# Designed miniproteins, single chains, continued (4), part 11

Each design is a single chain, and the fold is of that chain. pLDDT is the mean over its residues in the fold that is shown.

## One batch from the design tools (miniprotein)

Design m12349
Fold by ESMFold2-Fast:
Structure m12349 (fold): chain A 89 residues (1-89)
Amino acid sequence: MAEEAVKAAIEGATEISMKAVEKVSGEKANSLEEAAELADKMSEEQKEELEKLIAAVEPEVNAIMEEAKAGKLSAEEVKEKLAALAEKV
């Protein structure tokens, strides 16, 4: 139960991070490793934009992760909530 929800939270947080990098860089990433490489190649201004995008959703992502760890959210609820946050990026 809780382990499946935590797994869903990690997967959702990864997707949000990848979408944020793609939005700021203008390039597609097919993996977390590629997203990290794109982020590393970013200008100072682009890195500030990425930080702002992540900061805007980070409190909600962290709250969802903590609720998943506490067994308060199912894996399906976690996936739905994080998918909605991914749309904000």
Scores: mean pLDDT 81

Design m12350
Fold by ESMFold2-Fast:
Structure m12350 (fold): chain A 99 residues (1-99)
Amino acid sequence: AALDAAVRRAQEEVARLAREMTELYNKSKELQKKADELREQATRIAKENPELGEKVRALADKQVKELEKESQKYNDEMTELARRAGELVDQAEAARAAA
């Protein structure tokens, strides 16, 4: 009973962490998509307006760096959640092997 309850709790926690990781992954992907769209728009504007090209590219680079920094924050959070999920899986497997 106690072992079954501990394994069930670990499975529920791993499922919760997996869901949070999926949400963070989707947020990171959306930011990457926005960064790609900004780079494309900046390239197009610079091509059509050469005299503004350097300013447009510099502004886009600044915005892309901010988006990449935010995306990296989500990736770092995912890495930590993955580490915690791995520890819970290892603990559950060790408990099953000991039973």
Scores: mean pLDDT 83

Design m12351
Fold by ESMFold2-Fast:
Structure m12351 (fold): chain A 59 residues (1-59)
Amino acid sequence: TEEAVARFKELTKTQSIKDAAKEVEEELRRLAAEGRISAAEAMEALQAVGKEAQKLKDE
């Protein structure tokens, strides 16, 4: 979760919030499909990234 949020923030420095969120979502789905993280961990990380994206959008 924390690592995914940090990754998202780094990506937003060089690309749009929408593109950064999509890239992190795709990475998390791939990690879950490979069994490197659980589906629950991927869901929690996606929710955390979504909250960060919403905060940046509201600024």
Scores: mean pLDDT 78

Design m12352
Fold by ESMFold2-Fast:
Structure m12352 (fold): chain A 82 residues (1-82)
Amino acid sequence: GKVVVGITGLSLEEAKEIAEEAKKKGGKANVTEGSKTQVNISGLSEEEALEIAEEAVKKGGSASVTVDGKTIFLSDGEDSIA
């Protein structure tokens, strides 16, 4: 299935680091800079996508992973983790 990772809430530098890591794993990554920095990643396995998403969350970002349009991971920056 098509695995897609969406990341927001990182600095531009951190976003570029995540994008580079995804590319090293054989994925495709795009970083967009607008009102907020976004990273969109495709072409990874589910396991690799989850690793990238977890790394982004550890850096203080928000991340989602979808497989064929089904969300398998979501960490929303609006969720108050106690």
Scores: mean pLDDT 78

Design m12353
Fold by ESMFold2-Fast:
Parts: structure tokens; sequence; C-alpha cells
Structure m12353 (fold): chain A 96 residues (1-96)
């Protein structure tokens, strides 16, 4: 359902914003983030799977260039997820 996908995107965006605002990625925040990602993956319709796979590939490429510093990794992680959310929202608009 598009409504389920939009709700999952909003939840993931809220988690990302909280992590960035806190300036930390604790075990509790990581668990909340992983739960939000799992919900998003379950909500992606078949028609958007190709867009979701491209967004995930982009995020994985950013992870490969991640510096050893956790703080610098947090910024790259945020940018990767924001771009993933943008691509999924664009695919939803194109499907209309």
Amino acid sequence: SIAELLAALDRLEAVVERVVEAGSFTEEQQAEFEAAVARLRAAVPEELEAAARRAEALMLERAKTAPASREANLELWREGYEEMLRLLREALRAAE
C-alpha cells in the first residue's frame, strides 16, 4: 500500500532526524533505526522494488567510503538515508 510506504518513510525520516539532532548513534537508536528500515522494506510495492534497490546500492557505495571516525560516519549515513528517502518519494510521484 502507498499509504503504508509513506508512513514507513515518515517514521524512518523522524528516526534519522532524532539521531542527527542527538549527535550520537547509541544501541537504542540503532535498534529503532533498524526497526524503521525493516518496516520500510516490508512496505515497498513490487512496482517500486527497482527504485528501492537503486537507493540501497547508493547507500552501500557511501558506506564503502565511510571514514574510521564514528562522527564522520554519522554524517555520511544521514546523507545516504536522506537521498534514499528522496528517491523513494520521487518514484511514488512518478507512479501517480
Scores: mean pLDDT 65

Design m12354
Fold by ESMFold2-Fast:
Structure m12354 (fold): chain A 82 residues (1-82)
Amino acid sequence: SREALEEVARELLPQLVSPRARRVLELVLAGASAEEIRKLDIPEGLREELAEALENGDAKRLALWVETLDGIDLIKRAVGVA
């Protein structure tokens, strides 16, 4: 549900360090559509998974893929690739 998406977004947002992952959750909290997620500079497969989670109100899938994006950006930072 939308309420479940917003609850997960409120819980995860302060824990994330990736600007892109935080932006996904900010858009969720702003009531943005899946179309807005599809405009983000995120790898296509992950971007579509995030958009689909929003369309389906799947809070668990949203959390999984947002945390995955956060982890990707942390690894990129750690190995010296921006």
Scores: mean pLDDT 84

Design m12355
Fold by ESMFold2-Fast:
Structure m12355 (fold): chain A 75 residues (1-75)
Amino acid sequence: SMDDRRREVREQQLQFARDAFKMAKNQKWSDEQQDRLLQALLTEVEATAKSYGMSQSEIEELLQEVEKMYQEARK
């Protein structure tokens, strides 16, 4: 179903973001480099979510989850 497809895309985007933030932390990227990575990921995630027909509220929730992952990865 379309809902199953959107859920799959959401999970894939969150996993990609988690792995990217973890890699940047492990490679000791500067705070500025990690902030730029976050902005690039937010842009890509939003574009992907829009392409799959997610609503604005769904997109906003997904972007908040990505930002939360970023903050957790920086601890």
Scores: mean pLDDT 86

Design m12356
Fold by ESMFold2-Fast:
Structure m12356 (fold): chain A 65 residues (1-65)
Amino acid sequence: MASKIKELEEEAEKLKKKGLIKDFRIEGNTITVVTKAESISTEVAILHMATLATIAGFSLEVIRE
């Protein structure tokens, strides 16, 4: 579990650095992703995050601004 949580954090940081998401936070068993971009690349990144979150036993929430 700890290693999967770290992998999830590292992927979210990578997406933030690429500008595909604006921000993220982890609270309990939920990861929240904030995005302003409406692009295919952002949607693909969100789907990838959803897969990683499921594997880590987390719920994914997406906030679109």
Scores: mean pLDDT 77

Design m12357
Fold by ESMFold2-Fast:
Structure m12357 (fold): chain A 74 residues (1-74)
Amino acid sequence: SADSLRRFILQLVKKELESLKHLPVDEAKKRLDQIEAAVRAWLDANPAMTPAQRDAVLAEVEKLKEEFLKELEK
């Protein structure tokens, strides 16, 4: 289901973000951009999700990215 796919993507993103917490800030930011680009590409290629469902997942990923960047800035 779309919800199962959303949960799977969010779990993978959270796991990747955990791996970044000990990297230098610039390297962590570069890896963040790569993760975001990979998620967008995967969602764009996946016919099982509607555009609205893809946008919802991207919004959740953006929230995780914003929270992680706040941790790096402080």
Scores: mean pLDDT 80

Design m12358
Fold by ESMFold2-Fast:
Parts: C-alpha cells; sequence; structure tokens
Structure m12358 (fold): chain A 69 residues (1-69)
C-alpha cells in the first residue's frame, strides 16, 4: 500500500542518517519504532496475526538496510 511504501522510505532515510551521523543507538531505536508501525499496518490491512506481521516487517526492514549498506 501507499502507506507501507512511505514507511519503507522512512526506514531508508533513517538508515542513511545513521550512516552519516554514526549514532547507531538512536538509529536502531527509531528503526524499531518504524518496524512496529509497519507490522501494525500489515496486521490491519491483511488480517495476518500481529506476531507474523512483525516477522514480515522485520524481514522487509532488513532488506532495506542491506540495500542502503
Amino acid sequence: SAELEKLKEEIREEVRKMLETGDELVGYAKLGVLVGKMAQKIHEETGIPLEEAQQIATKLALEIIKEVL
């Protein structure tokens, strides 16, 4: 969805900021919040259990991190 794509863009931006600033603690904390928002959105839109949505959101975030690195 468009909202999920926006969350993915926010994750990309946060990873880039973390690389530029070197502030990994703040970066990972913010990434955790964004992953949680993605999981909630997947759960709401698809009806998948929240635990499974969290795993999907985590995998998507890891793919984005790998693309930016």
Scores: mean pLDDT 83

Design m12359
Fold by ESMFold2-Fast:
Structure m12359 (fold): chain A 87 residues (1-87)
Amino acid sequence: SRAARLAEELARMGGEPFKGIEDMDEEDLREAEALIRAAKLALEAIKEGDEETIAAFESGDLEKIVEVLREKGLFEEAEILEERYKR
């Protein structure tokens, strides 16, 4: 399903979601919060049939995902993800 592919792409970007939770610093928490908000946006896009937003997340292309986040007003989340994963 689209939700399953999206979950796989978000998990790939965030790494192992439960490994080292006890050792998460403030930067790791900000990244986790950004990923959760991005996931909520993606789920709403699936619900609304926003094919452009869905396609960006399914692509796993960070530049497309960041662009869509900015277009939807998630500027802080876009900045966090761009800085963390632009490597």
Scores: mean pLDDT 70

Design m12360
Fold by ESMFold2-Fast:
Structure m12360 (fold): chain A 72 residues (1-72)
Amino acid sequence: ALSLEEAVELLKRLLRASPFLGSREGGEILEAALRRFGPDRLFDITRAELMALPGVGERRADELLAALRALR
């Protein structure tokens, strides 16, 4: 499991590495995913799980997954 400090550092890296994740929209979706699934599952979240989040459609789910895969 990630510590709070490690989770914060991961979030900072994600926000710097992707224009989408650096946006308000991308940041809000990333925060919602972290709050729902936790940081340990972040790279294993499915498209369907992301689309279950409020306000997350196909485009937003695909953009978040692409950003996460690019950092893996």
Scores: mean pLDDT 72

Design m12361
Fold by ESMFold2-Fast:
Structure m12361 (fold): chain A 67 residues (1-67)
Amino acid sequence: MKATVSAIIPKSYREKFLPKVEELAKKYGASVSVFDTLSFTHILVTVDKSKYDEVRREVQRIKEEVL
């Protein structure tokens, strides 16, 4: 029933990217999990499967705006 959108960004963009994704998650009732590595931040947005395509498009839009 739930699906996860995955985004991997350079750690230098974490501060700009993460707040926008958290705002998006509130709008869609999604949960956000964040995993930091040495060079990258991996962000997982888990949402109801019916909203997956829309949330995936919005995450990609944010990635394009920030990167």
Scores: mean pLDDT 82

Design m12362
Fold by ESMFold2-Fast:
Structure m12362 (fold): chain A 111 residues (1-111)
Amino acid sequence: GIKEAKELLEEAKKLLEEAKKAFEKGDAKTAIELLQKAIDLAFKAGMLALDEGDLELAKEAIELLEEARKEAERLLKELDLTPEQRLEAELVIGMAALQIGVLKLLLKKAE
């Protein structure tokens, strides 16, 4: 329901802020793990928001996914990553892009 979607989105926001802090400390492993969790929760929140007809909450979920994708791209550019960490960051970027596309398509159909 809408309450669950809001709770998931608030948790995703917290995870994204923690990922940014891990990035600032040079902790690529923690930053990537937190970004993976943040995009998963944001996508679930967006899907629940659309099911309940809360288009503004769905847009908020899309914005969080776009911000998480940007942070993952920043990791690839600015941190010295292992080959495995690089692949994981690229997967976060790809998954977030797919999730954004799905939510935007469903949002357009709901309007």
Scores: mean pLDDT 89

Design m12363
Fold by ESMFold2-Fast:
Structure m12363 (fold): chain A 101 residues (1-101)
Amino acid sequence: LDELFEAVEAADLEKVKKLLEEDPSLVNAKHPETGMTPLHVLAMSTKGSLEEKKKITDLLVEKGADIFAKNYAGETALDLARAAGNLPLAEYLEEKQKEQK
């Protein structure tokens, strides 16, 4: 889980893909202290390009990530992207929410 969170924070698409292929159950895994999923960590990441983050979002959703998942503070990935000022990613996450209704 820690390796997946580090790869997602770094916006390393190839490493995220490899780790999810090795253990698909990690896609919705929650950090025990925060309740954050990989998608939450991606939404707060300041690393990588918007295009890399969109591709990782697509990969996580394809692998079954729950875009409506809330951390222990009651925040979704969309809430965290907005709070981090990552507005283009927030708009992309909102579109993904419409697809998972």
Scores: mean pLDDT 82

Design m12364
Fold by ESMFold2-Fast:
Structure m12364 (fold): chain A 91 residues (1-91)
Amino acid sequence: AKELAERLLGLRREAEALAADLRAQVATLKPSAEAQAHAQAAIAAAGRLLDAIDRLGLGITDRPGSEILQEIEDARAQLLANRAKFLEALA
């Protein structure tokens, strides 16, 4: 439906923006190994989120769409949790 497509587009843009920001902050701030590990985990989660969105949007999966939506939600939660840990490790 149109609402789902708009939500997926929003999630894609959020994941791309957050991953780009994390890469830029790691490059600029040269943070601790702990902070870098959290940033890398968040970037990896963003990658999984984007991959799941692509698989769902293109219909190239034999699995139920509800399972892919759960993967998207889990990956987003991992992205946000690891980003929060990165920001905490910078303080």
Scores: mean pLDDT 82

Design m12365
Fold by ESMFold2-Fast:
Structure m12365 (fold): chain A 68 residues (1-68)
Amino acid sequence: ARKAENAKRAAEALDKGTQLSRDSLEGKNTDKNAEAMRYYSLATQYLIQGDEKKAEEYYEKGEKLLAE
């Protein structure tokens, strides 16, 4: 359901993963940020595999981790 919303969430996961990867290269990493980056990377991989639901679930895990 809601392909457009799933596509948007998947694109956000890719953008977030790329941004956190860049921050890591600049030494702006904490253990929490590293874990969130892994979730966003996993979300992006599921997007590439066509599993939009899994991608969204992992994106949400990354967002929740960074909110605390």
Scores: mean pLDDT 70

Design m12366
Fold by ESMFold2-Fast:
Structure m12366 (fold): chain A 66 residues (1-66)
Amino acid sequence: GPRPELSPELEKLVRQIDFLIHLLVSKGKIREANELAERVYQAAKAGDLDSLKEILEEARKILAEL
C-alpha cells in the first residue's frame, strides 16, 4: 500500500539517529552502525517512537565510549 506520512517527531528522531550512525561509520564502527541502521528502519516502519528513543540513547552511549 502507499507509504504513510511520517510524523515530525518521528522524522526528527530518525534524522538525529542517522547523524550519529554517520559519525560511527566515520570512526570505523561499521558493524555497529549497520546494526543500528537496521533497528531504526524496523522501528520507523512500525511507527515505534519509544524504540527510536532507545536506539538514539544506545547510539549516544557507543559514541561516548569511543
Scores: mean pLDDT 81

Design m12367
Fold by ESMFold2-Fast:
Structure m12367 (fold): chain A 108 residues (1-108)
Amino acid sequence: MSKEEAIKKMEEYAKRAEELYRESLRLTDGLDELGDRAAAREAALLATSAGVHYIGASASKLLAERAPGDEELHQKLAEGAEISYKAAEEAYERARRIYEEARRAHEE
């Protein structure tokens, strides 16, 4: 892929990973408000994981912007950013399930 196309994809993956990190933090706060300390701690670890993956996707974009016009390198960096995004999504989905179970137990 072109350098411009690869950077655009990496920017999109980094933005999505940032959103997943922010949502994971909100789930952690919600669990803390419910008083479920164990669930809040587990969600906080998952939010940390999502944050690390957001940084990974952002780092791939920064490297691509400074790299020469090597289409193979840019493609591999975009693939790395996608892997980071998917890992952030997995961490968020696990945190979301923990939140939904704790919320249900608190309300019922």
Scores: mean pLDDT 84

Design m12368
Fold by ESMFold2-Fast:
Structure m12368 (fold): chain A 64 residues (1-64)
Amino acid sequence: SDAAKIAELQALASEASRAAKAGDVARAQELLDRLRAKTATTTGLVRQWGEYAVREAEKAIEAA
């Protein structure tokens, strides 16, 4: 379901943000790459949500 897909993307985004805040840039980048890859397999509103999550994760890594 779309809800399950969004939950998976949310988990990846949350972990990427936590890794970035902890200063683990390598782990954050790995999780961002996985979030990007998963988002690319989705369509419609799920993809739109994933693309916003990618941008937020990128900003978190840049701020680290």
Scores: mean pLDDT 85

Design m12369
Fold by ESMFold2-Fast:
Parts: C-alpha cells; structure tokens; sequence
Structure m12369 (fold): chain A 56 residues (1-56)
C-alpha cells in the first residue's frame, strides 16, 4: 500500500492537510489501510479546506 502517495494527494488539497489530520486524530496516515485512507481523505477533504480557510 502506497500511503505516501495518498499523503501527497491530501497535501495537494492543503499544504498542511496531512499534518492537520495526524495531529487532530492522532493517527499515522502511512499505517492506514488503503480503503480506510481513501475514505478518510474524502471526509477530511472538507475539514482540511475549512482549516486552510481559517488559516488565511
């Protein structure tokens, strides 16, 4: 499972998206299953965008 590519894709939404997720949920994205990582990326995409907007 290439979770590093998923982390990079997540950071394409926001430069801090992966760091925000790992900090907020206390999880290691590289250790998630592929399906779980994709599901969480979908859910997190909205949250990451809101966090990015709040940071601006």
Amino acid sequence: LDNAALVEALNSVSPLASAVFEHEYGVDLLKLSREEAEELIRDLRGAAREAARAAM
Scores: mean pLDDT 63

Design m12370
Fold by ESMFold2-Fast:
Structure m12370 (fold): chain A 85 residues (1-85)
Amino acid sequence: SAAAAERARRLALHREMLEISAEYADKQIELNRRIRELKKQLDATTDPAKREEIQKEIDKLKEESVKLFQETKEKIDALREEIAG
């Protein structure tokens, strides 16, 4: 039936959203793990030049985290529009 086809379509889109959300969570966990490791190295480091290098790597990972959030939001928003339409 048309109703069964529409339910199947919506379930497929919801499943895709869950898969994207799970991948996002895994990637954010890994980025946050790397940031924590670098922060520990920064706390143990007294050399100003080495501290600057570590801080730049932390800043880069934070930018990657923000970009990942924005890209994931755009994908999820697009799927939500497909479900609503």
Scores: mean pLDDT 90

Design m12371
Fold by ESMFold2-Fast:
Structure m12371 (fold): chain A 71 residues (1-71)
Amino acid sequence: METVELTDPVTGVTHRIDREELVKAVKEHVDYFIKEGDYETALETARFMAKRFGDPELEKIAKEVEEKIKK
């Protein structure tokens, strides 16, 4: 399984999580903000995570959020 290192900038604690779990968590977080009507936070979160990890699936999520907002 592929793992990704995520460091909390406030506490400095480093977490190692599975890549699939990371993608799932980002997708759930983005979907939560979309459901709440906070499209700006959803887009910012998706873009930040895609840029942070350079993961093509996270980049796809960011593009999907952008397309939903443009309509």
Scores: mean pLDDT 73

Design m12372
Fold by ESMFold2-Fast:
Structure m12372 (fold): chain A 65 residues (1-65)
Amino acid sequence: IKIGDVVEALEDVDLPGYLNFKKGDKFVVLDIVEINGERYLAVEELGGGDNARRGLVPASKVKKV
């Protein structure tokens, strides 16, 4: 996974401090960060325009499309 890739949610996630998403949701990767050895993706909702959700998602909970 790299910046500019489209990723798809593998499962529903509703966790404090992360972007809440449902299985099958798609996001564009804006940045890649590592926190305590875990990789996170800063993402923006695909196709949301000015209302697109943004936030951090665990890299382990998404796959590259």
Scores: mean pLDDT 72

Design m12373
Fold by ESMFold2-Fast:
Structure m12373 (fold): chain A 91 residues (1-91)
Amino acid sequence: MEKMKKAVEEGRKLYRELKEAFGTNEAVAAAALAMAEFYSKIDKYKGLAAAMAAAIALGESEEEVEKFALENKENIEEALEYMMKRVKEKL
């Protein structure tokens, strides 16, 4: 529970930080997806946080992204793969 809630908070924070740095949602989504790909091999919770930031940048509701993550708290690998796939399809 705690790790997944932290990943959601980190994803929201990352979206804000990347939006400030890059200025456009398209640039945020691309940067966040690249981070998700990198972290997917190192720290799956950081990978999911980055994938969530990308999804938010592409127009997903923060509430729906949080709900999805919390419903999949026991299946982090599947949650990460699903979120990254959705982000790639929207880019």
Scores: mean pLDDT 82

Design m12374
Fold by ESMFold2-Fast:
Structure m12374 (fold): chain A 87 residues (1-87)
Amino acid sequence: MELEKKIEELEKELAELLAKLPADTKVTLELNVSEETRLKVLEAVVLALKLALERGEYGDASLVVGEDTPELEEVLERLIKELKEAL
């Protein structure tokens, strides 16, 4: 199960990044989406946290996604590209 393994790898990386944040910093992620969209959201969040850690800028973050849409996929793909270019 390639998709499940990739999600597990990203969730592990996310946990490692969250452990580097101050104890009072909270990231809330609520996803009611497909595993494919979940993978893209996790990739974007991981990249965003890497950028925040590199720049020393932290704050509470909340992301709620209720359903898959084609527009969401395009937005996530663009965001991931921009975050990768910023790192």
Scores: mean pLDDT 71

Design m12375
Fold by ESMFold2-Fast:
Formats: C-alpha cells, structure tokens, sequence
Structure m12375 (fold): chain A 85 residues (1-85)
C-alpha cells in the first residue's frame, strides 16, 4: 500500500477529530498549517514520505506548544504517522 496514501488518510481522520473536539478557530489554524506543510512538500517535489512526516511532526509540536488543548489529538496523530514510516 502507498505510504503517502496512508499518511493522507490518517491526516483526513485527524482533521475530522479536530473539527469535532477543538474550537473552530483552533481547528481552522491547525488545518491551515497542515495544508501548508503538504502544499510546500508538493511545490518542492519532495518524494520522501519520511521527510514529509518529519516536517509535519515538527510543525505539529510547535502548534501543541501554542495550543495545549490540541496536544492529545496531535500526540495520537504522531503515533500513527511514526507507524507508517
């Protein structure tokens, strides 16, 4: 199975959980950050899924420092992403 497709599926499920459990402003900020990381990866022609995941985890860690309420959902996503790569 394509590892990139697995990563995208986990991100999609994570965004559903974010929309249900976090405030709209925090959910929108987190979604925008995740989309920006993915778009930057496409723009830079990054084909290494492990490097994409590493960059995403770094940005997720920074986000959880600013929005502690998102940390449990972020920690769960990080576990799922590390299992894929």
Amino acid sequence: MDKLLQVLNEISQFMDDVQKNLSQSVANALQNMVHQVLLDSVWNKENDVSKIVERLIEELDRFSEQYPEAKPLIDELKKKLNEIV
Scores: mean pLDDT 82

Design m12376
Fold by ESMFold2-Fast:
Structure m12376 (fold): chain A 91 residues (1-91)
Amino acid sequence: ELEKLSKELYELAEWARVNPPAPNPEGNEIVKLLEEAGRYLEEGKLEEAKKHVEKAIEILKESMKKFGKRPEAEELLKRLEEILEKIEELL
């Protein structure tokens, strides 16, 4: 279960790198946070992973308010909120 969620976060980080959900530097920060969250899930550090996903969601929401809603941002937000719910179910 953690291995599957970690893989999903790494896949979303790579997707976000190719389909930027926000202008840089926020776009790059989101990718980095997702990669770090995936690594924490591999290590079984659920609370650290949760904090990194929450921070990515926060940056993404603020970017959407400031620069307008991109389809990539909306899709990433939906997927991250689903992952966050799954992490919370495991806590």
Scores: mean pLDDT 83

Design m12377
Fold by ESMFold2-Fast:
Structure m12377 (fold): chain A 96 residues (1-96)
Amino acid sequence: SKYEELVKKGIKEFGEIVKNPALVKDLKEAVKKSKTDKDAVETLIRFFIQQAEEEYSLGNKERALKLVELALKVAEEVNNKDLIEEAKELEKKIKE
């Protein structure tokens, strides 16, 4: 499905940004707990947003920005208005 492809691609792109195998494993475990492919994509986006906030708090502004841009891209592909708004708000905060 389109959602399965988004999850697979999102996990790969997340791994390329964070370069941390333990975080990639945690993301994979979180998405596996989802009941539907749609819920898996929502879990994926929320995980990206949470990690972007963490990286920003640690002073890793560049990585935080890449993670929130990834979250926004996936949220837009699934037309999730709440997650689009949350990602845009965080992006604005990081760019300040």
Scores: mean pLDDT 89

Design m12378
Fold by ESMFold2-Fast:
Structure m12378 (fold): chain A 104 residues (1-104)
Amino acid sequence: DGVPPLSEEEIERLRKRAEELSKSEDPASLSAAGVLLALLRNNGVEEDIAMARFYVKSAEDYLKQGKYEEAKKLAEKALEIAKKSNGPKSLIEKAEKLLKQAKE
């Protein structure tokens, strides 16, 4: 049992919405961003560098809120995607730093 498949247009819309919500300091908005990213993954959307950037932003926001376990999982996922996609060194370094902070 999975969620219905999303169109490419819906995927792009949800990515943009998740990015916007991840910039908020409101806990409900950050939770909504996490749900949207999970929905994208569950629909088999390939996790690319743009999604890794969203995970980095979400991890930063969770760390700011003291949600270390959620931040750790997002930072680990961002690092995995960034390395697999040969992403920018700055993105990899940022994800590694966030992961280190979340583990402490």
Scores: mean pLDDT 72

Design m12379
Fold by ESMFold2-Fast:
Structure m12379 (fold): chain A 79 residues (1-79)
Amino acid sequence: SELENLKLEASKLREKVLEKFGGNVDFLAAFREYEKLTLPLKDVETIKEEIELYKEILEADSPEEAVAIIKKKIAELKE
């Protein structure tokens, strides 16, 4: 199904994000906060947004840039 395919893609991108930046404590803290906010919102649209966020994070050149990307998304979700 579309949902199952999107979950698989998101899972693979999540693994790559954590492999690249998961060793950074500030990144991991921000990433955990993001996941807490999105845990109850696991529909097709939310997973597509997660995929796009993970792709943006993977384009970051530094952990500091990756943290800024996640914090921006967290701020948007809290409004």
Scores: mean pLDDT 83

Design m12380
Fold by ESMFold2-Fast:
Structure m12380 (fold): chain A 92 residues (1-92)
Amino acid sequence: GLKEELERLLEGLRRAKEKVKAGDLEGALALLDETLKFLDEAAEKFPEYKPLYDSLKAGVLAAKRKLEAGDAEGAIETLEQAIKGVELLLKS
């Protein structure tokens, strides 16, 4: 269900952020790519939540673009906003 998908997303985003902080940019990008694939699969499985998954995907793509541009600090900030958003959804 939605809560289980959001919990998996939250774990992936937290792991990606820790990889960026550790300077493992390749590992961070790989985790973000896994997260994007997961969001696409979740949107197909639960089309009623597609607008939510599309919004979350936009945040992940923004973080990925910042990492590819060498902006590790901006990527961390973008990931922290996405993490906060998912945490708020899980508490509601």
Scores: mean pLDDT 85

Design m12381
Fold by ESMFold2-Fast:
Order: structure tokens, then C-alpha cells, then sequence
Structure m12381 (fold): chain A 83 residues (1-83)
């Protein structure tokens, strides 16, 4: 998947989750998504892994309650992308 397609998919997923929880996707979130996508592609991560990391970052910013097991998995992925 090219970068534009991956970004579009990530933004679509973020918007879908945002609608479900009633939390808007801000310009800062979009910028962070693009940054993470660039870093993840350089690290060789799959779109699925990027999506999971994106969900964790968005949920942290929004302060949503999240299952601890899911948080642990996404947190590890997010840390790997930021490293």
C-alpha cells in the first residue's frame, strides 16, 4: 500500500472510532498520524501495526477508558514507532 493509501485508511479508521466515542480528530492528531506513518514505514512496520499505534495515541489524548490488555499491546507498538 502506498503512503497516501495508508494515510487515508488510518484517518478513516480514526474518524470511525471518533464517531463511535464522540471524540473529534484534531489537526494535531492528523499531524501526529502522518509523522508516525513516516517513521513506521522507515522501520518496516505494517499498516495494521500503525493503525493500532494510532488508536492508542488518539485514545490517550482523549482520555478514554481502555482494556488493559489492549493498552499494553498498543503501547508497545507505539513505543516501537517512536524509538
Amino acid sequence: MDRERALELLLELAEERSKRFGIPVTEEHVEKIEEILDEAQEAGLSPEQIIRALELLRLRAAGLPLDEAVVAELERLAEAIEA
Scores: mean pLDDT 58

Design m12382
Fold by ESMFold2-Fast:
Structure m12382 (fold): chain A 72 residues (1-72)
Amino acid sequence: MERVEELERRVEELLPAMTRYMQEKFGLSPEEARELAERAVAAMKEHLRAAADDPELLERGEAVIRETEAAL
């Protein structure tokens, strides 16, 4: 449970950086970038919660979060 909560927090912390990335990379308006970033964050959180009882899926999710953090 703790691990899922920690990963969810990390994903939530990505929201400002993702919003900025979407604006700069794709020329989206601030509102469009925010909506896309919020949807991406929400989807990642859902997947983490669904994987809560599966250590292998959580490890994969953590790797994706690390790659996203590095890309932003």
Scores: mean pLDDT 79

Design m12383
Fold by ESMFold2-Fast:
Structure m12383 (fold): chain A 81 residues (1-81)
Amino acid sequence: MEEELNREFDVGALVVAAAVYDVIGKKFERKGNYKEAAESYKLAADYYEQAASIATGPTAQNLRDYAEEMKKKAEEAEKKA
């Protein structure tokens, strides 16, 4: 129970961090700052991967899918930089 509560909090915090960096990446893309956009998307992917490593069941798979999406966005931004 205590470990489960800590895990849920940690997953939630990492997901929020990932979402913030996804938004930052989109903002940089809109401004044409593709290098900074790619760096932000890579950070978002890293946070989703960290969350997935702590999470269990279907949530872990969903977080890995989000991480892969962020990696793809980072790669696309790097190609424009």
Scores: mean pLDDT 82

